# Ledger of designs, part 53: designed miniproteins, single chains, continued (4)

Each design is a single chain, and the fold is of that chain. pLDDT is the mean over its residues in the fold that is shown.

## One batch from the design tools (miniprotein)

Design m13819
Fold by ESMFold2-Fast:
Structure m13819 (fold): chain A 91 residues (1-91)
Amino acid sequence: SMEEVVVLFRLTVILSEAYYLMKVVERLLKEGKISKEEAEELLKRLERIRKEAEEVIEKVKAGEISVEEARERIDRLTDELLEVEKKILEL
């Protein structure tokens, strides 16, 4: 359905943003602007977001979850991604 296309697109955006933030964290670690412990925490959070987004994509494609459930999970992933981004910007 068109609604499934939209949720899959939003999940793809989340994956792209998580990937870019991972690269930002890696650069900050190399530049000595963040501790190894802080970098490891942020990278683990970003990897969890990525894995959950990939899981939701597969479940939507398989028809295992509703569009409404997919939207709820997208909202949670977006909020988590914003919290990671905010923490990076405050460095």
Scores: mean pLDDT 88

Design m13820
Fold by ESMFold2-Fast:
Structure m13820 (fold): chain A 69 residues (1-69)
Amino acid sequence: SSVEEFFKLAEEKKLEKLKEFAEERLRLTKSLTPETPQEEIERLSEEIAKREKELEEEAREIAEEYEKL
């Protein structure tokens, strides 16, 4: 039962981390202006996507470490 309760808590922590990440993504996206050159928009878009993957992987690793503790 304690292990099951721990897994439920870890899942909730994952959701909170994903929520924080979604908030940061919105901030990054809102930093783009209509006047931004197309090349700059493409570079920023790629950087945002890369950071998205990195943050998701970090959140997953943290959740895995919680499960191993």
Scores: mean pLDDT 65

Design m13821
Fold by ESMFold2-Fast:
Structure m13821 (fold): chain A 68 residues (1-68)
Amino acid sequence: SVDDLRAQMQQLVQQLQQLHQSGAPLSQLQQVYDQLGTVAVQLIERDPSLTEEAFGLVNQAIDIVQSS
């Protein structure tokens, strides 16, 4: 469902923040980022009105990965 996809995106961003804080390897951060990207595409395809929300979460993830 759309709500499940939204929850998954938020959980993946939170997971990415936790991995970054723990000093996880860039390869692991990139794997979680790739999963977030996949879920974002699915969310936008299901509900295009959530495009801005999805992009906001992806941008948060980019900032985390770039700071690593």
Scores: mean pLDDT 86

Design m13822
Fold by ESMFold2-Fast:
Structure m13822 (fold): chain A 96 residues (1-96)
Amino acid sequence: MPEGVQAALAQADALRAQGEALLAEAKRNPATALELREQGELLLARADTLRQSVDLVLKAAQDGVYDPQALQDLAQQYLQTEADIPARVAALRAAS
């Protein structure tokens, strides 16, 4: 698998795992439950979107329609969109 695609899928899996962990933490910590749940649900939604987008590009590549620029655009989009979420999640965990 191309390294860029593997990295994007790994990022989607990491976002999903992080979202699931936040939802589990919300069940254990009622003081921050609403905020943790909101962030967890957001991360799960973003992970699903990223995975679907990568799967579509991989399907196009398998069908002979390969666009490496599309993978770069996806990587840039999700780096930009998700830049603040890891920092916010780290701050919530530090506060808990």
Scores: mean pLDDT 69

Design m13823
Fold by ESMFold2-Fast:
Structure m13823 (fold): chain A 87 residues (1-87)
Amino acid sequence: EVEELLKAAEFYEKQGYIPMANYLKKLAADKYLSENPEAQKEAEKRFDEIKPEVEKRADELGLTPEQKKALLKVTRDNIKLEIVKEK
C-alpha cells in the first residue's frame, strides 16, 4: 500500500536514514503512478514544463552530463511524489 510505504519513509527519515527514506518514497510514487495512468500523464506534463529550467540551472552550475541526468531524474521523482501527496 502506498500510504504504508510513505509512513515507512517518514520513520527512516526521522532516524536519519535519508537514502532509505528516499528509496521508499520513490517506490510509493512509482506504485501509485503505475496504478493511475492519468496521474502518470500529469507527472510527465509537469516534468516537460519544468525540464528546460532545470537544464538551464544545471548548465549555470557547470554540472557534467551525468550529473545533469541525475538532477533530471531527481526532479522527475519529486514531481511523482508531489502528485502522490496531492491524492
Scores: mean pLDDT 83

Design m13824
Fold by ESMFold2-Fast:
Structure m13824 (fold): chain A 70 residues (1-70)
Amino acid sequence: EKKKELEEQIKRLEREKEEVREEGEREIERLRADPNATEAEIAAKETATDIELIGLEIEIERLKKELEKL
């Protein structure tokens, strides 16, 4: 059933979103601990992580709208 497939895809993307967030947080913490890292490098990583998370959220919302149409 299409509904079950969409629900499973949504759950998978939600897990991926959490993984991206956790990985981003760890990398940012690593950069903050590095005395040679610049504020610009930290900001760039924060921005890149935010963009990736926004992309995943857009995909999740698209699938939720498809689920609503069923």
Scores: mean pLDDT 84

Design m13825
Fold by ESMFold2-Fast:
Structure m13825 (fold): chain A 116 residues (1-116)
Amino acid sequence: PSKEELEEGVNEGMSLIAGGVARTTSLPHLPPRVAELLSEAMEYATRAYLISKVDKEKVKEAMRHINEAIDALIEGDLEAARRHIAEAEKLTKEVKDPEVRELLLRAVELLREALE
């Protein structure tokens, strides 16, 4: 890839992190337990992205679905939330680095707990 393509990829990943943080910074309309689960899920997803090397594109794709699942949970759209959580889990299983995979699986687990 070109330097411009690599810079765009990094900017997109950082934008996904910023979007997730913004979504989870204050959620007064949700039960405190659910808000905590969403914030923890974003922390794990962020850590996965920051330590990822070969898997950055796969982690970015998973993070898009994590952000969409958070939006759906905030809106009360449990069907959309389940769909995005399932896609994030599928993408996470394709991650090659076991440390990155474990962090993303923990994020997915926390989002699944928020559905309960």
Scores: mean pLDDT 79

Design m13826
Fold by ESMFold2-Fast:
Structure m13826 (fold): chain A 61 residues (1-61)
Amino acid sequence: SAADRAARLALVRAMADRLGLSEALREQIVTAVEAALDAGASDREVFDVVVGLLAAHSQQQ
């Protein structure tokens, strides 16, 4: 549902803010999560996308 999607995106944004991520990485994570949700991704698949981007970011720091 639209409400469920909005709640998930709000949670992802809140987590990114809590972690102090850059604007570029926040935008990248939100965009990737939106694309995954649009493709019918499960909660596990969304989690894997977020973890993958965070792991890639830690390698670039």
Scores: mean pLDDT 80

Design m13827
Fold by ESMFold2-Fast:
Structure m13827 (fold): chain A 79 residues (1-79)
Amino acid sequence: MLEEILEKAEEAIEKQDLVSMFVTIAEAINAARKGEISVAQLRAFLDKVEELVKKKFPDKTALFQAMRRRILAQADKLS
């Protein structure tokens, strides 16, 4: 499941489809909320997505980093 979400995120970033990228991030967050993946797995997923965003959307990197920090802070509170 997490591997499939990552593949979809990689494809969306390669195609420069920001909407599909955000949809895959939302799927990963929902999987973590349901306990289907750990907070550590969510963090690893977001780290990989950040590397891709730095390559394809350098102007969006700061926005993504802010979003990542917010997502992980909320995930830690839910655990």
Scores: mean pLDDT 79

Design m13828
Fold by ESMFold2-Fast:
Structure m13828 (fold): chain A 79 residues (1-79)
Amino acid sequence: MMEEVAEKLAKSNTIEQLEKDIALLEEEMANFDEALARKLANSDPATAAAIEAAVPASRRRMEETLEILKKALEIKKKE
């Protein structure tokens, strides 16, 4: 469950490391759409379709990871 993963991360990491990981992931997510647009513009239709098909899963994974990291930081700060 996400809560158990967040607790494990809170135990294994410092507040500074969790804040850094959150900032890095938010930067990756902010740059994702621009990087994706550039990739799609330079791809043939078949490659573009394959990339687009993978995007929802990649974005969901990043969003879930960000939520877990933010939860871990919240848990760590309450300690």
Scores: mean pLDDT 81

Design m13829
Fold by ESMFold2-Fast:
Structure m13829 (fold): chain A 70 residues (1-70)
Amino acid sequence: MDEEARKYSQKAIDAAEAGNLDEAREYLKKVLEVGSPVTATAAIMRLLALAIEQDNQDILDVVREVLKEH
Protein backbone atom coordinates (compact mmCIF):
# COMPACT_ATOMS: atom_id res chain seq x y z
CA MET A 1 0.00 0.00 0.00
CA ASP A 2 1.50 3.35 -1.08
CA GLU A 3 0.08 5.24 1.92
CA GLU A 4 1.77 2.76 4.29
CA ALA A 5 4.97 2.91 2.20
CA ARG A 6 4.95 6.73 2.46
CA LYS A 7 4.74 6.43 6.26
CA TYR A 8 7.71 4.02 6.22
CA SER A 9 9.55 6.46 3.92
CA GLN A 10 9.05 9.31 6.41
CA LYS A 11 10.20 7.06 9.28
CA ALA A 12 13.33 6.07 7.32
CA ILE A 13 14.19 9.74 6.71
CA ASP A 14 13.47 10.72 10.33
CA ALA A 15 15.67 7.84 11.56
CA ALA A 16 18.50 8.84 9.19
CA GLU A 17 18.27 12.48 10.35
CA ALA A 18 18.50 11.25 13.97
CA GLY A 19 21.55 9.10 13.11
CA ASN A 20 19.66 5.85 13.69
CA LEU A 21 20.97 4.09 10.58
CA ASP A 22 19.75 0.58 11.52
CA GLU A 23 16.17 1.89 11.82
CA ALA A 24 16.55 3.89 8.58
CA ARG A 25 17.72 0.73 6.75
CA GLU A 26 14.79 -1.33 8.09
CA TYR A 27 12.17 1.25 7.08
CA LEU A 28 13.75 1.76 3.64
CA LYS A 29 13.55 -2.03 3.11
CA LYS A 30 9.83 -1.88 3.98
CA VAL A 31 9.29 0.96 1.47
CA LEU A 32 10.85 -1.17 -1.28
CA GLU A 33 8.76 -4.23 -0.26
CA VAL A 34 5.31 -2.54 -0.16
CA GLY A 35 5.74 0.72 -2.08
CA SER A 36 5.21 1.56 -5.73
CA PRO A 37 8.30 2.32 -7.86
CA VAL A 38 7.43 6.05 -7.61
CA THR A 39 7.27 5.97 -3.79
CA ALA A 40 10.47 3.90 -3.56
CA THR A 41 12.34 6.26 -5.93
CA ALA A 42 11.16 9.32 -3.97
CA ALA A 43 12.36 7.76 -0.69
CA ILE A 44 15.77 6.92 -2.19
CA MET A 45 16.14 10.43 -3.65
CA ARG A 46 15.25 12.07 -0.31
CA LEU A 47 17.81 9.93 1.55
CA LEU A 48 20.48 10.70 -1.07
CA ALA A 49 19.70 14.43 -0.77
CA LEU A 50 20.01 14.16 3.03
CA ALA A 51 23.35 12.32 2.70
CA ILE A 52 24.71 15.08 0.43
CA GLU A 53 23.40 17.86 2.72
CA GLN A 54 24.97 16.26 5.83
CA ASP A 55 28.08 14.94 3.97
CA ASN A 56 27.18 11.60 5.55
CA GLN A 57 28.63 8.54 3.82
CA ASP A 58 26.80 6.19 6.23
CA ILE A 59 23.41 7.22 4.79
CA LEU A 60 24.76 6.55 1.27
CA ASP A 61 25.91 3.10 2.45
CA VAL A 62 22.40 2.35 3.81
CA VAL A 63 20.82 3.20 0.43
CA ARG A 64 23.45 1.19 -1.50
CA GLU A 65 23.08 -1.88 0.76
CA VAL A 66 19.26 -1.91 0.53
CA LEU A 67 19.33 -1.46 -3.27
CA LYS A 68 21.81 -4.35 -3.66
CA GLU A 69 19.40 -6.64 -1.74
CA HIS A 70 16.52 -5.68 -4.11
Scores: mean pLDDT 82

Design m13830
Fold by ESMFold2-Fast:
Structure m13830 (fold): chain A 95 residues (1-95)
Amino acid sequence: SAEELEEEVERVMRERAEELGIPVEEIREALRNASVLGAEVLLEAARRVMERRETELARQAIATAEATLWLNTNDLPDEEKRAKLAELYARVKAE
């Protein structure tokens, strides 16, 4: 989301300011002025957001697969399987 990208841009700006030994406001001005430094900050932030999103999707897929395997090995009635799967989905999404 745009909000996730904005939060990550703020983190990358702080990190780059520390690395370069300059005020974060100079990095912020570089971003506003569409400078090379500003573009590098935006690209790094976008890469981190993409990586987190891919990791999150993989985590959700693994949790779903593990839940499905567990339900099938425990030989539970269909109604109980559905209830437990819904509970596991809620926990995965809350993390």
Scores: mean pLDDT 72

Design m13831
Fold by ESMFold2-Fast:
Structure m13831 (fold): chain A 83 residues (1-83)
Amino acid sequence: MIDEKLEKKEAEVKKFFEENGFKEVIEETKKLIEKYIEGKTTEDEKIKLRAMMRFILELTDDPKYKEEAEKLLKEIRNIIEQE
């Protein structure tokens, strides 16, 4: 489902990527995953995490970032499934 708040967070994530690059997106995503595992995420942070995950998934369609994005998604799935 399309969520207006999620779309706004996706735009913020894209801007963050443009300003800081993919490495910083990876680091921010991992920080949000750590908070999620610890049960410390706010509703806003959950929406941000969803936006980050959707953006990373979108990058799997970009030949430049496909391999790194797919690797990150696998790492995140493994962390969530084990915790």
Scores: mean pLDDT 77

Design m13832
Fold by ESMFold2-Fast:
Structure m13832 (fold): chain A 52 residues (1-52)
Amino acid sequence: MYVRAVRDLPGIKTGEIFEVLGRPISGLWIIRSLTTGKRFYIRRDDVEPVDV
C-alpha cells in the first residue's frame, strides 16, 4: 500500500510517496521512502492513500 504526504513534516515534503510498512497503534503509521529507503513514524491524517 502506498500513501502520499499531505503536508510537510521533518524529513518529508508534501506530495512525496511512501510505502506503508505497518500500523502498530491506531493513528500511527510506519512508512518508508521509495527514494531514500528511510523509515518515518507519522499520523494517519498526515498522509492519503494513493490509488494505483
Scores: mean pLDDT 77

Design m13833
Fold by ESMFold2-Fast:
Structure m13833 (fold): chain A 98 residues (1-98)
Amino acid sequence: SVVEEVKEAIKNKDYEKIEKIAEETDDEKLLEEMGKIIEESGDEKAAEAFAKGVAKRFPGENPAAEGSAIAAAVKNKEDPSKYTTEEALAKYKENLAK
């Protein structure tokens, strides 16, 4: 499954594959599940790759904001549910500018 591919990519530090999977996945529920797995991994680079992939596939949509919230939560060791869509997008734009 796509979820298993993401877990394997995290284990192998294959961030390009994580970005590609997120970019190619058009199922919002599956993206939410993938994001949760990445958050649980604590791998900040995996979270950044996921957010970048989601942003390419869904510019301006909720999945892009959710990916950004997950990346921010992993980086700060926080719960992504603490971020609103607007705050998540702001974090994404800040990270993109770096």
Scores: mean pLDDT 66

Design m13834
Fold by ESMFold2-Fast:
Structure m13834 (fold): chain A 97 residues (1-97)
Amino acid sequence: SVKVSYEVVNGVVHVTVETDVGTASGSGTIKDGEKKTIELEVAHLPLTGASQVYRVTFEKVNGKIKVVSSEPVSYIPREELERLGQRMLDETARLQA
């Protein structure tokens, strides 16, 4: 499950994305009539550099800010990286035989 919450303080939008893999917060300013996207890294695998990023798009109309969309940006999970590593080992073994 994903929970997106936001508040506006002194014209700055503060957003928090809460997921099963992590929580991240960010902030930004938006002008009336504009759409703005804020990207939040909710989880990362430091050893592999793989991360899960959420993209939240806001729109401001007549002084009111609302969420237009929220979506995960793709990341490479650890199991896929392990699979790629195994393929490299298999090729090395084949060349040594």
Scores: mean pLDDT 71

Design m13835
Fold by ESMFold2-Fast:
Structure m13835 (fold): chain A 94 residues (1-94)
Amino acid sequence: VPTVEEVLEEIEKIIKEGKEKLAKAPESEKRDIQNEMFNRVAEVVLKAVSVLSDEEALELLERLIEKLSKSDIPGEQATLKFVQWVKKELLESM
């Protein structure tokens, strides 16, 4: 089972790689790159929530929300809304 720190590091790597791709990409490809970043982060989050304890999953989601809330990037706002939704679903299932 991964630790909360390992999951956060994996998500940070995905976001960093995606931002680097977006900076170099032509306008026609930016939407596809943003969608790829979102899908990869969503997959990591859902997998982590399924294998972590409820308490560890909640910690992960709260730390991600804090981090993403400090971003002014529209693509990261979509990821923030997804993470907020996952947290709500987790709390309702606890």
Scores: mean pLDDT 79

Design m13836
Fold by ESMFold2-Fast:
Structure m13836 (fold): chain A 60 residues (1-60)
Amino acid sequence: MFLPYTFVSEVKPNLPAGVEAKLENNVLYLMGKTKDPDKAIALAKKAYGVTKVINNITQE
């Protein structure tokens, strides 16, 4: 009926250039470099089933 906002379908393809992400046991790890790390974090927090986001992004 509704498609969930998932890491694979919604988050991963919409991450900023230079940002990499790994989902493991409902924990989303963000890494890489971007001008707007807060945008990547906000997008990751919207993912269905994500309980924690760990930010290892370096701001350019």
Scores: mean pLDDT 70

Design m13837
Fold by ESMFold2-Fast:
Order: structure tokens, then sequence, then C-alpha cells
Structure m13837 (fold): chain A 96 residues (1-96)
């Protein structure tokens, strides 16, 4: 149901936040972060929520770029915030 997909999107959004926090705090490696993000992306694709999967791929890409020093903290925060808001918005659209 749409409600089940929306709850999955909420769970995925919370897990993404936890993974980013753990990576930036040095509690997990970049390789572990990528593996877990790829699992979440696959879960969303299996549910047919391709736009949310694309948002996670972009979040993953920009987290990697930031950790590698390829983008500024300001640019990272702006991109991450915008994509996370879009992911949360998709969950709300499924509840309506």
Amino acid sequence: SNEEVAETLREVALEVQKLIDQLLEGKISLDEFVEEMDRLIERLRELGVDRAAEDLELIKEYVIKYVKGEISLREFILILTGRYIRLVGEAFELYS
C-alpha cells in the first residue's frame, strides 16, 4: 500500500541520517557507508520508488565528494539538505 511505502521512506530517511552521522563521527568507514547506502537504494528500487532511490544515489555521491575534500562544507550542507527535504516530501505525497 502507499502507507507501507511511505513508512519505508521514513525508515530509510532516518537510516540515511544515522549513516551520515556515523561516517562523519568516524564510527564507520566510507566503504561501510557505501555498502549500507547501496542496500537502501536497492530496497527503494524494489518498491518502485525510483525518484527516492535517485535522491539517495545523489546523497551518497555528495557525501563521498565531501569526505574526499572535493566540495566545501557549505556546498555539502546545501545539497544534502535539499535532497533530504525532497526524499521526505515523497513520503508525504504517498500519504495523500
Scores: mean pLDDT 81

Design m13838
Fold by ESMFold2-Fast:
Structure m13838 (fold): chain A 58 residues (1-58)
Amino acid sequence: MAEVDTALNKAIAAAQAGDVEAAEKSLRELFKATGQNPSEERVRELAEQLVAAVAAGW
């Protein structure tokens, strides 16, 4: 199965735990699996947004 599925599940689990650092790590794996090369700053921003979105009721 695609590595993207595993990375996405890890990112969601980290966000549900409120762990921005773990979400950032998982998002970097997701972007690598999809062939994308975002900056470290952008990945951190997305990790913060994901944690906030999950906290808001995802």
Scores: mean pLDDT 77

Design m13839
Fold by ESMFold2-Fast:
Structure m13839 (fold): chain A 107 residues (1-107)
Amino acid sequence: MLEEEDIRFRFSPDATPEQIEAALRGIVGRALLLIDSGLATPSELIAGYVALEALEKNLSVEEVQELLDELKEKWKNMSEEEQERFKQELAERLRRYREEERRRELE
């Protein structure tokens, strides 16, 4: 279900960049776990994609909301084959992001 309540990207105006980053990293980790277990819903896939884009591109809260709205609309127009391709491409991107992040912390 693509309802606003299912995709939680509501940050306090007082949230620090570190708090926002931690929340986005949590969403990325959850999305990857659910994809790997075959339990990812459309809302979880969209949340994972938007969180990854926000982390990679340092998106503002406003840009995150715009991307969420664009991706919700795009998802409604996707075929089942396009949705499966999106899931596979997202899973690869999420794994790559986590590997690069781990490498940066070790080097």
Scores: mean pLDDT 74

Design m13840
Fold by ESMFold2-Fast:
Structure m13840 (fold): chain A 92 residues (1-92)
Amino acid sequence: SKKEEALKKIEEALGKVSEGYARAAEIDEEVAQKLLDYGGKIVEKLDEALKSKDEAEIEKKAEEAIKAGNEAVELADAAERAAERAAEEAAR
């Protein structure tokens, strides 16, 4: 069903945040905290989608969750790049 597809997309977004958090937690505490906040937002979208009977609203919540998940991946990638650069500078 469309609702099941939307819920699966929200779950995938949560997975992206969880992986990003695992990557950032050992590198950048501020980014790790931001990723926890993104996870909280996606959980709220999941709860709203589960309570809704409107397919268009559910799909919109999935789109919002996907966007948040993608932003979380970008933050984790940026944190890794910054850590790599800092390690290179420390080796000078």
Scores: mean pLDDT 85

Design m13841
Fold by ESMFold2-Fast:
Structure m13841 (fold): chain A 96 residues (1-96)
Amino acid sequence: SSALEKIDKKIAELAKELGLDFSGMSLAEQSKKLDELFEKTEDPEKRKKLLELQVLLGMKEIVLGVEDMYSAESEEERRRKLRERIERSRAILAAR
């Protein structure tokens, strides 16, 4: 979480410096917008900042991907349902 918070802060700061608004955009949409802007930008310093922002988006995607691997929603849901079934079975057995 602290790593993600630092990345999000740097993305927000750099996006603001570049005059970009990512409100309501997915990471994929943000990355695509940066690619399109990079192709249209001739200023080397602005191109460098767009690449730096793209690297930060890539880092965020990796962090989110690692968290998803450890907390995959389908696996967590399966574990939750299994736990609920075990608890229900134990309650029925204890009541008899």
Scores: mean pLDDT 75

Design m13842
Fold by ESMFold2-Fast:
Structure m13842 (fold): chain A 71 residues (1-71)
Amino acid sequence: SPDEEEAIKKLAEFVKKKGKLTPEEVMEFMREMTERGIENAGEILTAVHIKGDDIEAIKEMMKEIREKIKR
């Protein structure tokens, strides 16, 4: 969804700049995702952590995770 893609881009840019997320930054991200109705915030965090700032790779990884979980 557009909201999910926006979240991925923001988080990827943030991680690229700072290299890591603090617990407070993780909590803020989770809160924003909850307010937007995005239920897969943990999956987004995992994909960004592994793929860094490669938005296309992040999106592919999230699609793969979602397909496996929904089985």
Scores: mean pLDDT 70

Design m13843
Fold by ESMFold2-Fast:
Structure m13843 (fold): chain A 89 residues (1-89)
Amino acid sequence: MTITPEEFDKLSEEERIEKLVAFLKEKGVITPDVSEESVRLDIRSIFLFAKNLGIRKAEDLKRWLEKSLPLVKTDLEKKFIEAIIEFIK
């Protein structure tokens, strides 16, 4: 289920990660061949990188991910980033 930017901003980092993991499973991005722990680490890395760029709001995170999409080299990574963008309504 998607989340509003306002709802996302009210969540702790761990709550954001767990809700996003659940959404990625719903979208079929997380398959049995993909480690959930690896996905959590990838999400955590994306959030940390965004924080280091001064991105603090869900709307700004979504915009940054949309701008990053053309830099993605594989269809799998593209689906992953697109699903994160879709998660934040």
Scores: mean pLDDT 78

Design m13844
Fold by ESMFold2-Fast:
Structure m13844 (fold): chain A 82 residues (1-82)
Amino acid sequence: EEVEREIEELIEKGREAAKNGDYETAIDYFDRALQLAAEAGNEELLKRVIREGFEAFKDVKDSELIARLVGAVLRAIGLMLD
């Protein structure tokens, strides 16, 4: 599916940005991937993006960056439940 391919690309870009320490850019990519998965109503894909996002941020000690990622996840869950 076209949307699934776009989400996979966004996950890869988010992971790469996080590996480079660019956590702001990583959040932007994961936020977009979360939004697309939620809008598609694909619960398994949403769960995958959530897991990949938290894995990318596992060593992040900045509570503000973690709060932004959590906010993106909660927003996507809200969109899925709409």
Scores: mean pLDDT 86

Design m13845
Fold by ESMFold2-Fast:
Structure m13845 (fold): chain A 64 residues (1-64)
Amino acid sequence: MESYLKSMKHIGEGFRHMREGRRDEALEHLRKGRRYAEESLKTHPQQSQMLLKLIDSYLRSLAE
């Protein structure tokens, strides 16, 4: 649960930075959220897979 909550927190911060035009800060928070989502696959696989798909989509958009 803790890693899942940390992933959600970092995703939220990433989206906030995206809205404010801070690409590098958004990327850093999304990368941290991705690491926590991977850790939470052991306890919350379905929810964590959904978070990983969401994070990867935004990471691709920011790289373009």
Scores: mean pLDDT 79

Design m13846
Fold by ESMFold2-Fast:
Structure m13846 (fold): chain A 70 residues (1-70)
Amino acid sequence: MEEEKERKAKELEREALLYEASAGVYLIGAAAERVTGSDKKKAEEFEKKAREYEEKARELRRKAEELKEE
């Protein structure tokens, strides 16, 4: 049972990493828009998407940690 929980926790951590990577891409996009002064609203939308993905990643990491703690 413990090994099964460890594998599930590792899968959740991998999913969290993918969401973190996606959030990073949106943050870079937002920074580019702010630096070029192209579209402030577009930068805000990218920042909102990044926050949503970071929240999902945080939830996945929390669930992984709960599984490791039993």
Scores: mean pLDDT 79

Design m13847
Fold by ESMFold2-Fast:
Structure m13847 (fold): chain A 110 residues (1-110)
Amino acid sequence: DLLLQKRWDEAEAYYKKLIEEGEKNNDKRKVALAYSGLALIYGLRGEFPKADEYLEKAIKLFEEVNDYEGLARAYQALVIPYLLAGEIDKAEELRKKAVEAYKKNPNTTL
């Protein structure tokens, strides 16, 4: 589908621009959010090696800035893609990691 491919290309270009802007401004959170977006796009395309690579990059940056809400959202980004691929155990692993990240959020009182 040419229209779907164009929408994916536009979304990929948007997140790559966001990475450039974040790196220029030393905004690690913006770069991490953009990597999470790329992970989702590649996951929805079934390109799981690239999706996992961008997820790992997002995780590292969210951990460096202690953004546990962003970390949880990054893990969640690949849950639906993996479920659609029939990788139920991998999707459940990512869901559990997202829950653990939410528990570390300072705004979530014990």
Scores: mean pLDDT 84

Design m13848
Fold by ESMFold2-Fast:
Structure m13848 (fold): chain A 98 residues (1-98)
Amino acid sequence: MEELIKEIEELAKELKPLFEKLEEIRQREYAGEKLSMAEIAEILGVSQSKASKILSLVERLLELQSRLHQAIVDGAPQEEIERLLEEILKVLKELKKL
């Protein structure tokens, strides 16, 4: 588990610029802006197809983070926590490939 957490932390650091751009998008939408896929793609510096994939992976990442938090709060078995961490790592690796 320690090695898994380290890999997640290292990938999160590498993806920091992407997460900062996603936070910009989130803040603008929270402020009431209706961003098109073309505008999101421009902010991210990618094609619309890649932007769509990034958004889908980020949605999956947020879902997994929520499930991980709930599993920890509920005292879920270590095997379930490790499975969720492995799925988070997989999503982060896919984001890095884009």
Scores: mean pLDDT 85

Design m13849
Fold by ESMFold2-Fast:
Structure m13849 (fold): chain A 89 residues (1-89)
Amino acid sequence: GEANKERVIEAVRESTEKVVELYEKRGRPATAEAVREGTEREIERLRGLPPLSPERAERLIAAHEATVEAVERMSDEELELREEQARKR
């Protein structure tokens, strides 16, 4: 329902703010800006979607929370290696 969608949007916003802050603090403002822009587009798209099932909403929230934890635990060196690996793939 609508409550599930709003809960996902809130989780997406909160997780994005944490990721953006981490990238900004680590000297990657362009990446932080790209993440913000991507998230705003995703939220607009999500608002246009049909109501989310509880199961789908729960999985989306968990995925965003897991992303924050992963990024938060990474050093700048680990982030650079991750981005380099993604580019080569």
Scores: mean pLDDT 76

Design m13850
Fold by ESMFold2-Fast:
Structure m13850 (fold): chain A 110 residues (1-110)
Amino acid sequence: VDLEEIVKEAEEAIKGAAEDDKERLGLEEVEVRVEGRLAPESKKNVVIRVRVTVEVDGEREEREATFEAPAEDYRKAIEEAVVFMREAMAEAAKRGPAKVRIEVVVEVPA
């Protein structure tokens, strides 16, 4: 699988789950950004770094996590990233009308 294909799968999974949870949890705003890059040292693993920024009533909090899987199992890293994102969104919803920004970086072996 090439970089573009892995990034597209990650983007589709993350955006789909985020849009679903925005409606289900009644979040005010959800923005998703997914970016891809090649690993500089031809490492075997796909790395997905997720940052979730939550803003409620002028207060801002960030949560960050990194998920890693062998290139042949990259979908596991995507699944773990989606779970982390969904948990962060659920916690945001408990605080009130929340604005959520999700930033994802996908690193794939060269």
Scores: mean pLDDT 82

Design m13851
Fold by ESMFold2-Fast:
Structure m13851 (fold): chain A 70 residues (1-70)
Amino acid sequence: SAEELKKKILEMAEAGVPKSQLVLELMISAHDGTPVEVLKDIAEELVERGVLSETEKEALIKTIESTHKM
């Protein structure tokens, strides 16, 4: 579920998993059909926690949206 994915990603971030792995997990979830709005919510929370910058969030969301159009 969306709530379980968000919990998983946030727990990984708290455990010190590199941001590159967190981004990869979100991209894999996008490929598996997770809605863009769910991924945007998780990415925004990662920015609020200081894990991602606003620029990194924007780049990630643009990539996810491009994947969903293809």
Scores: mean pLDDT 81

Design m13852
Fold by ESMFold2-Fast:
Structure m13852 (fold): chain A 73 residues (1-73)
Amino acid sequence: MSPEEEFKKLFDKVIEALKAGNPEEAVKIYQELVEKFPGAEIPESEKQKLIDYLVNVKKVPKENAEKFVELYF
């Protein structure tokens, strides 16, 4: 699997976990993603932009997106 394909697969799993109402699992997958791809780590200063992206672009329920950010940061 190419690095780009592996990144997309892990990120898609984060989105799937959030849509399923499992933000704790999403945090674990995202931590694995950041360990493999450190440049993908979103700074704490952009946590609101991350929530907005998850809700508006990825169609994650707002409550799940907010809980994910709360647990990760």
Scores: mean pLDDT 80

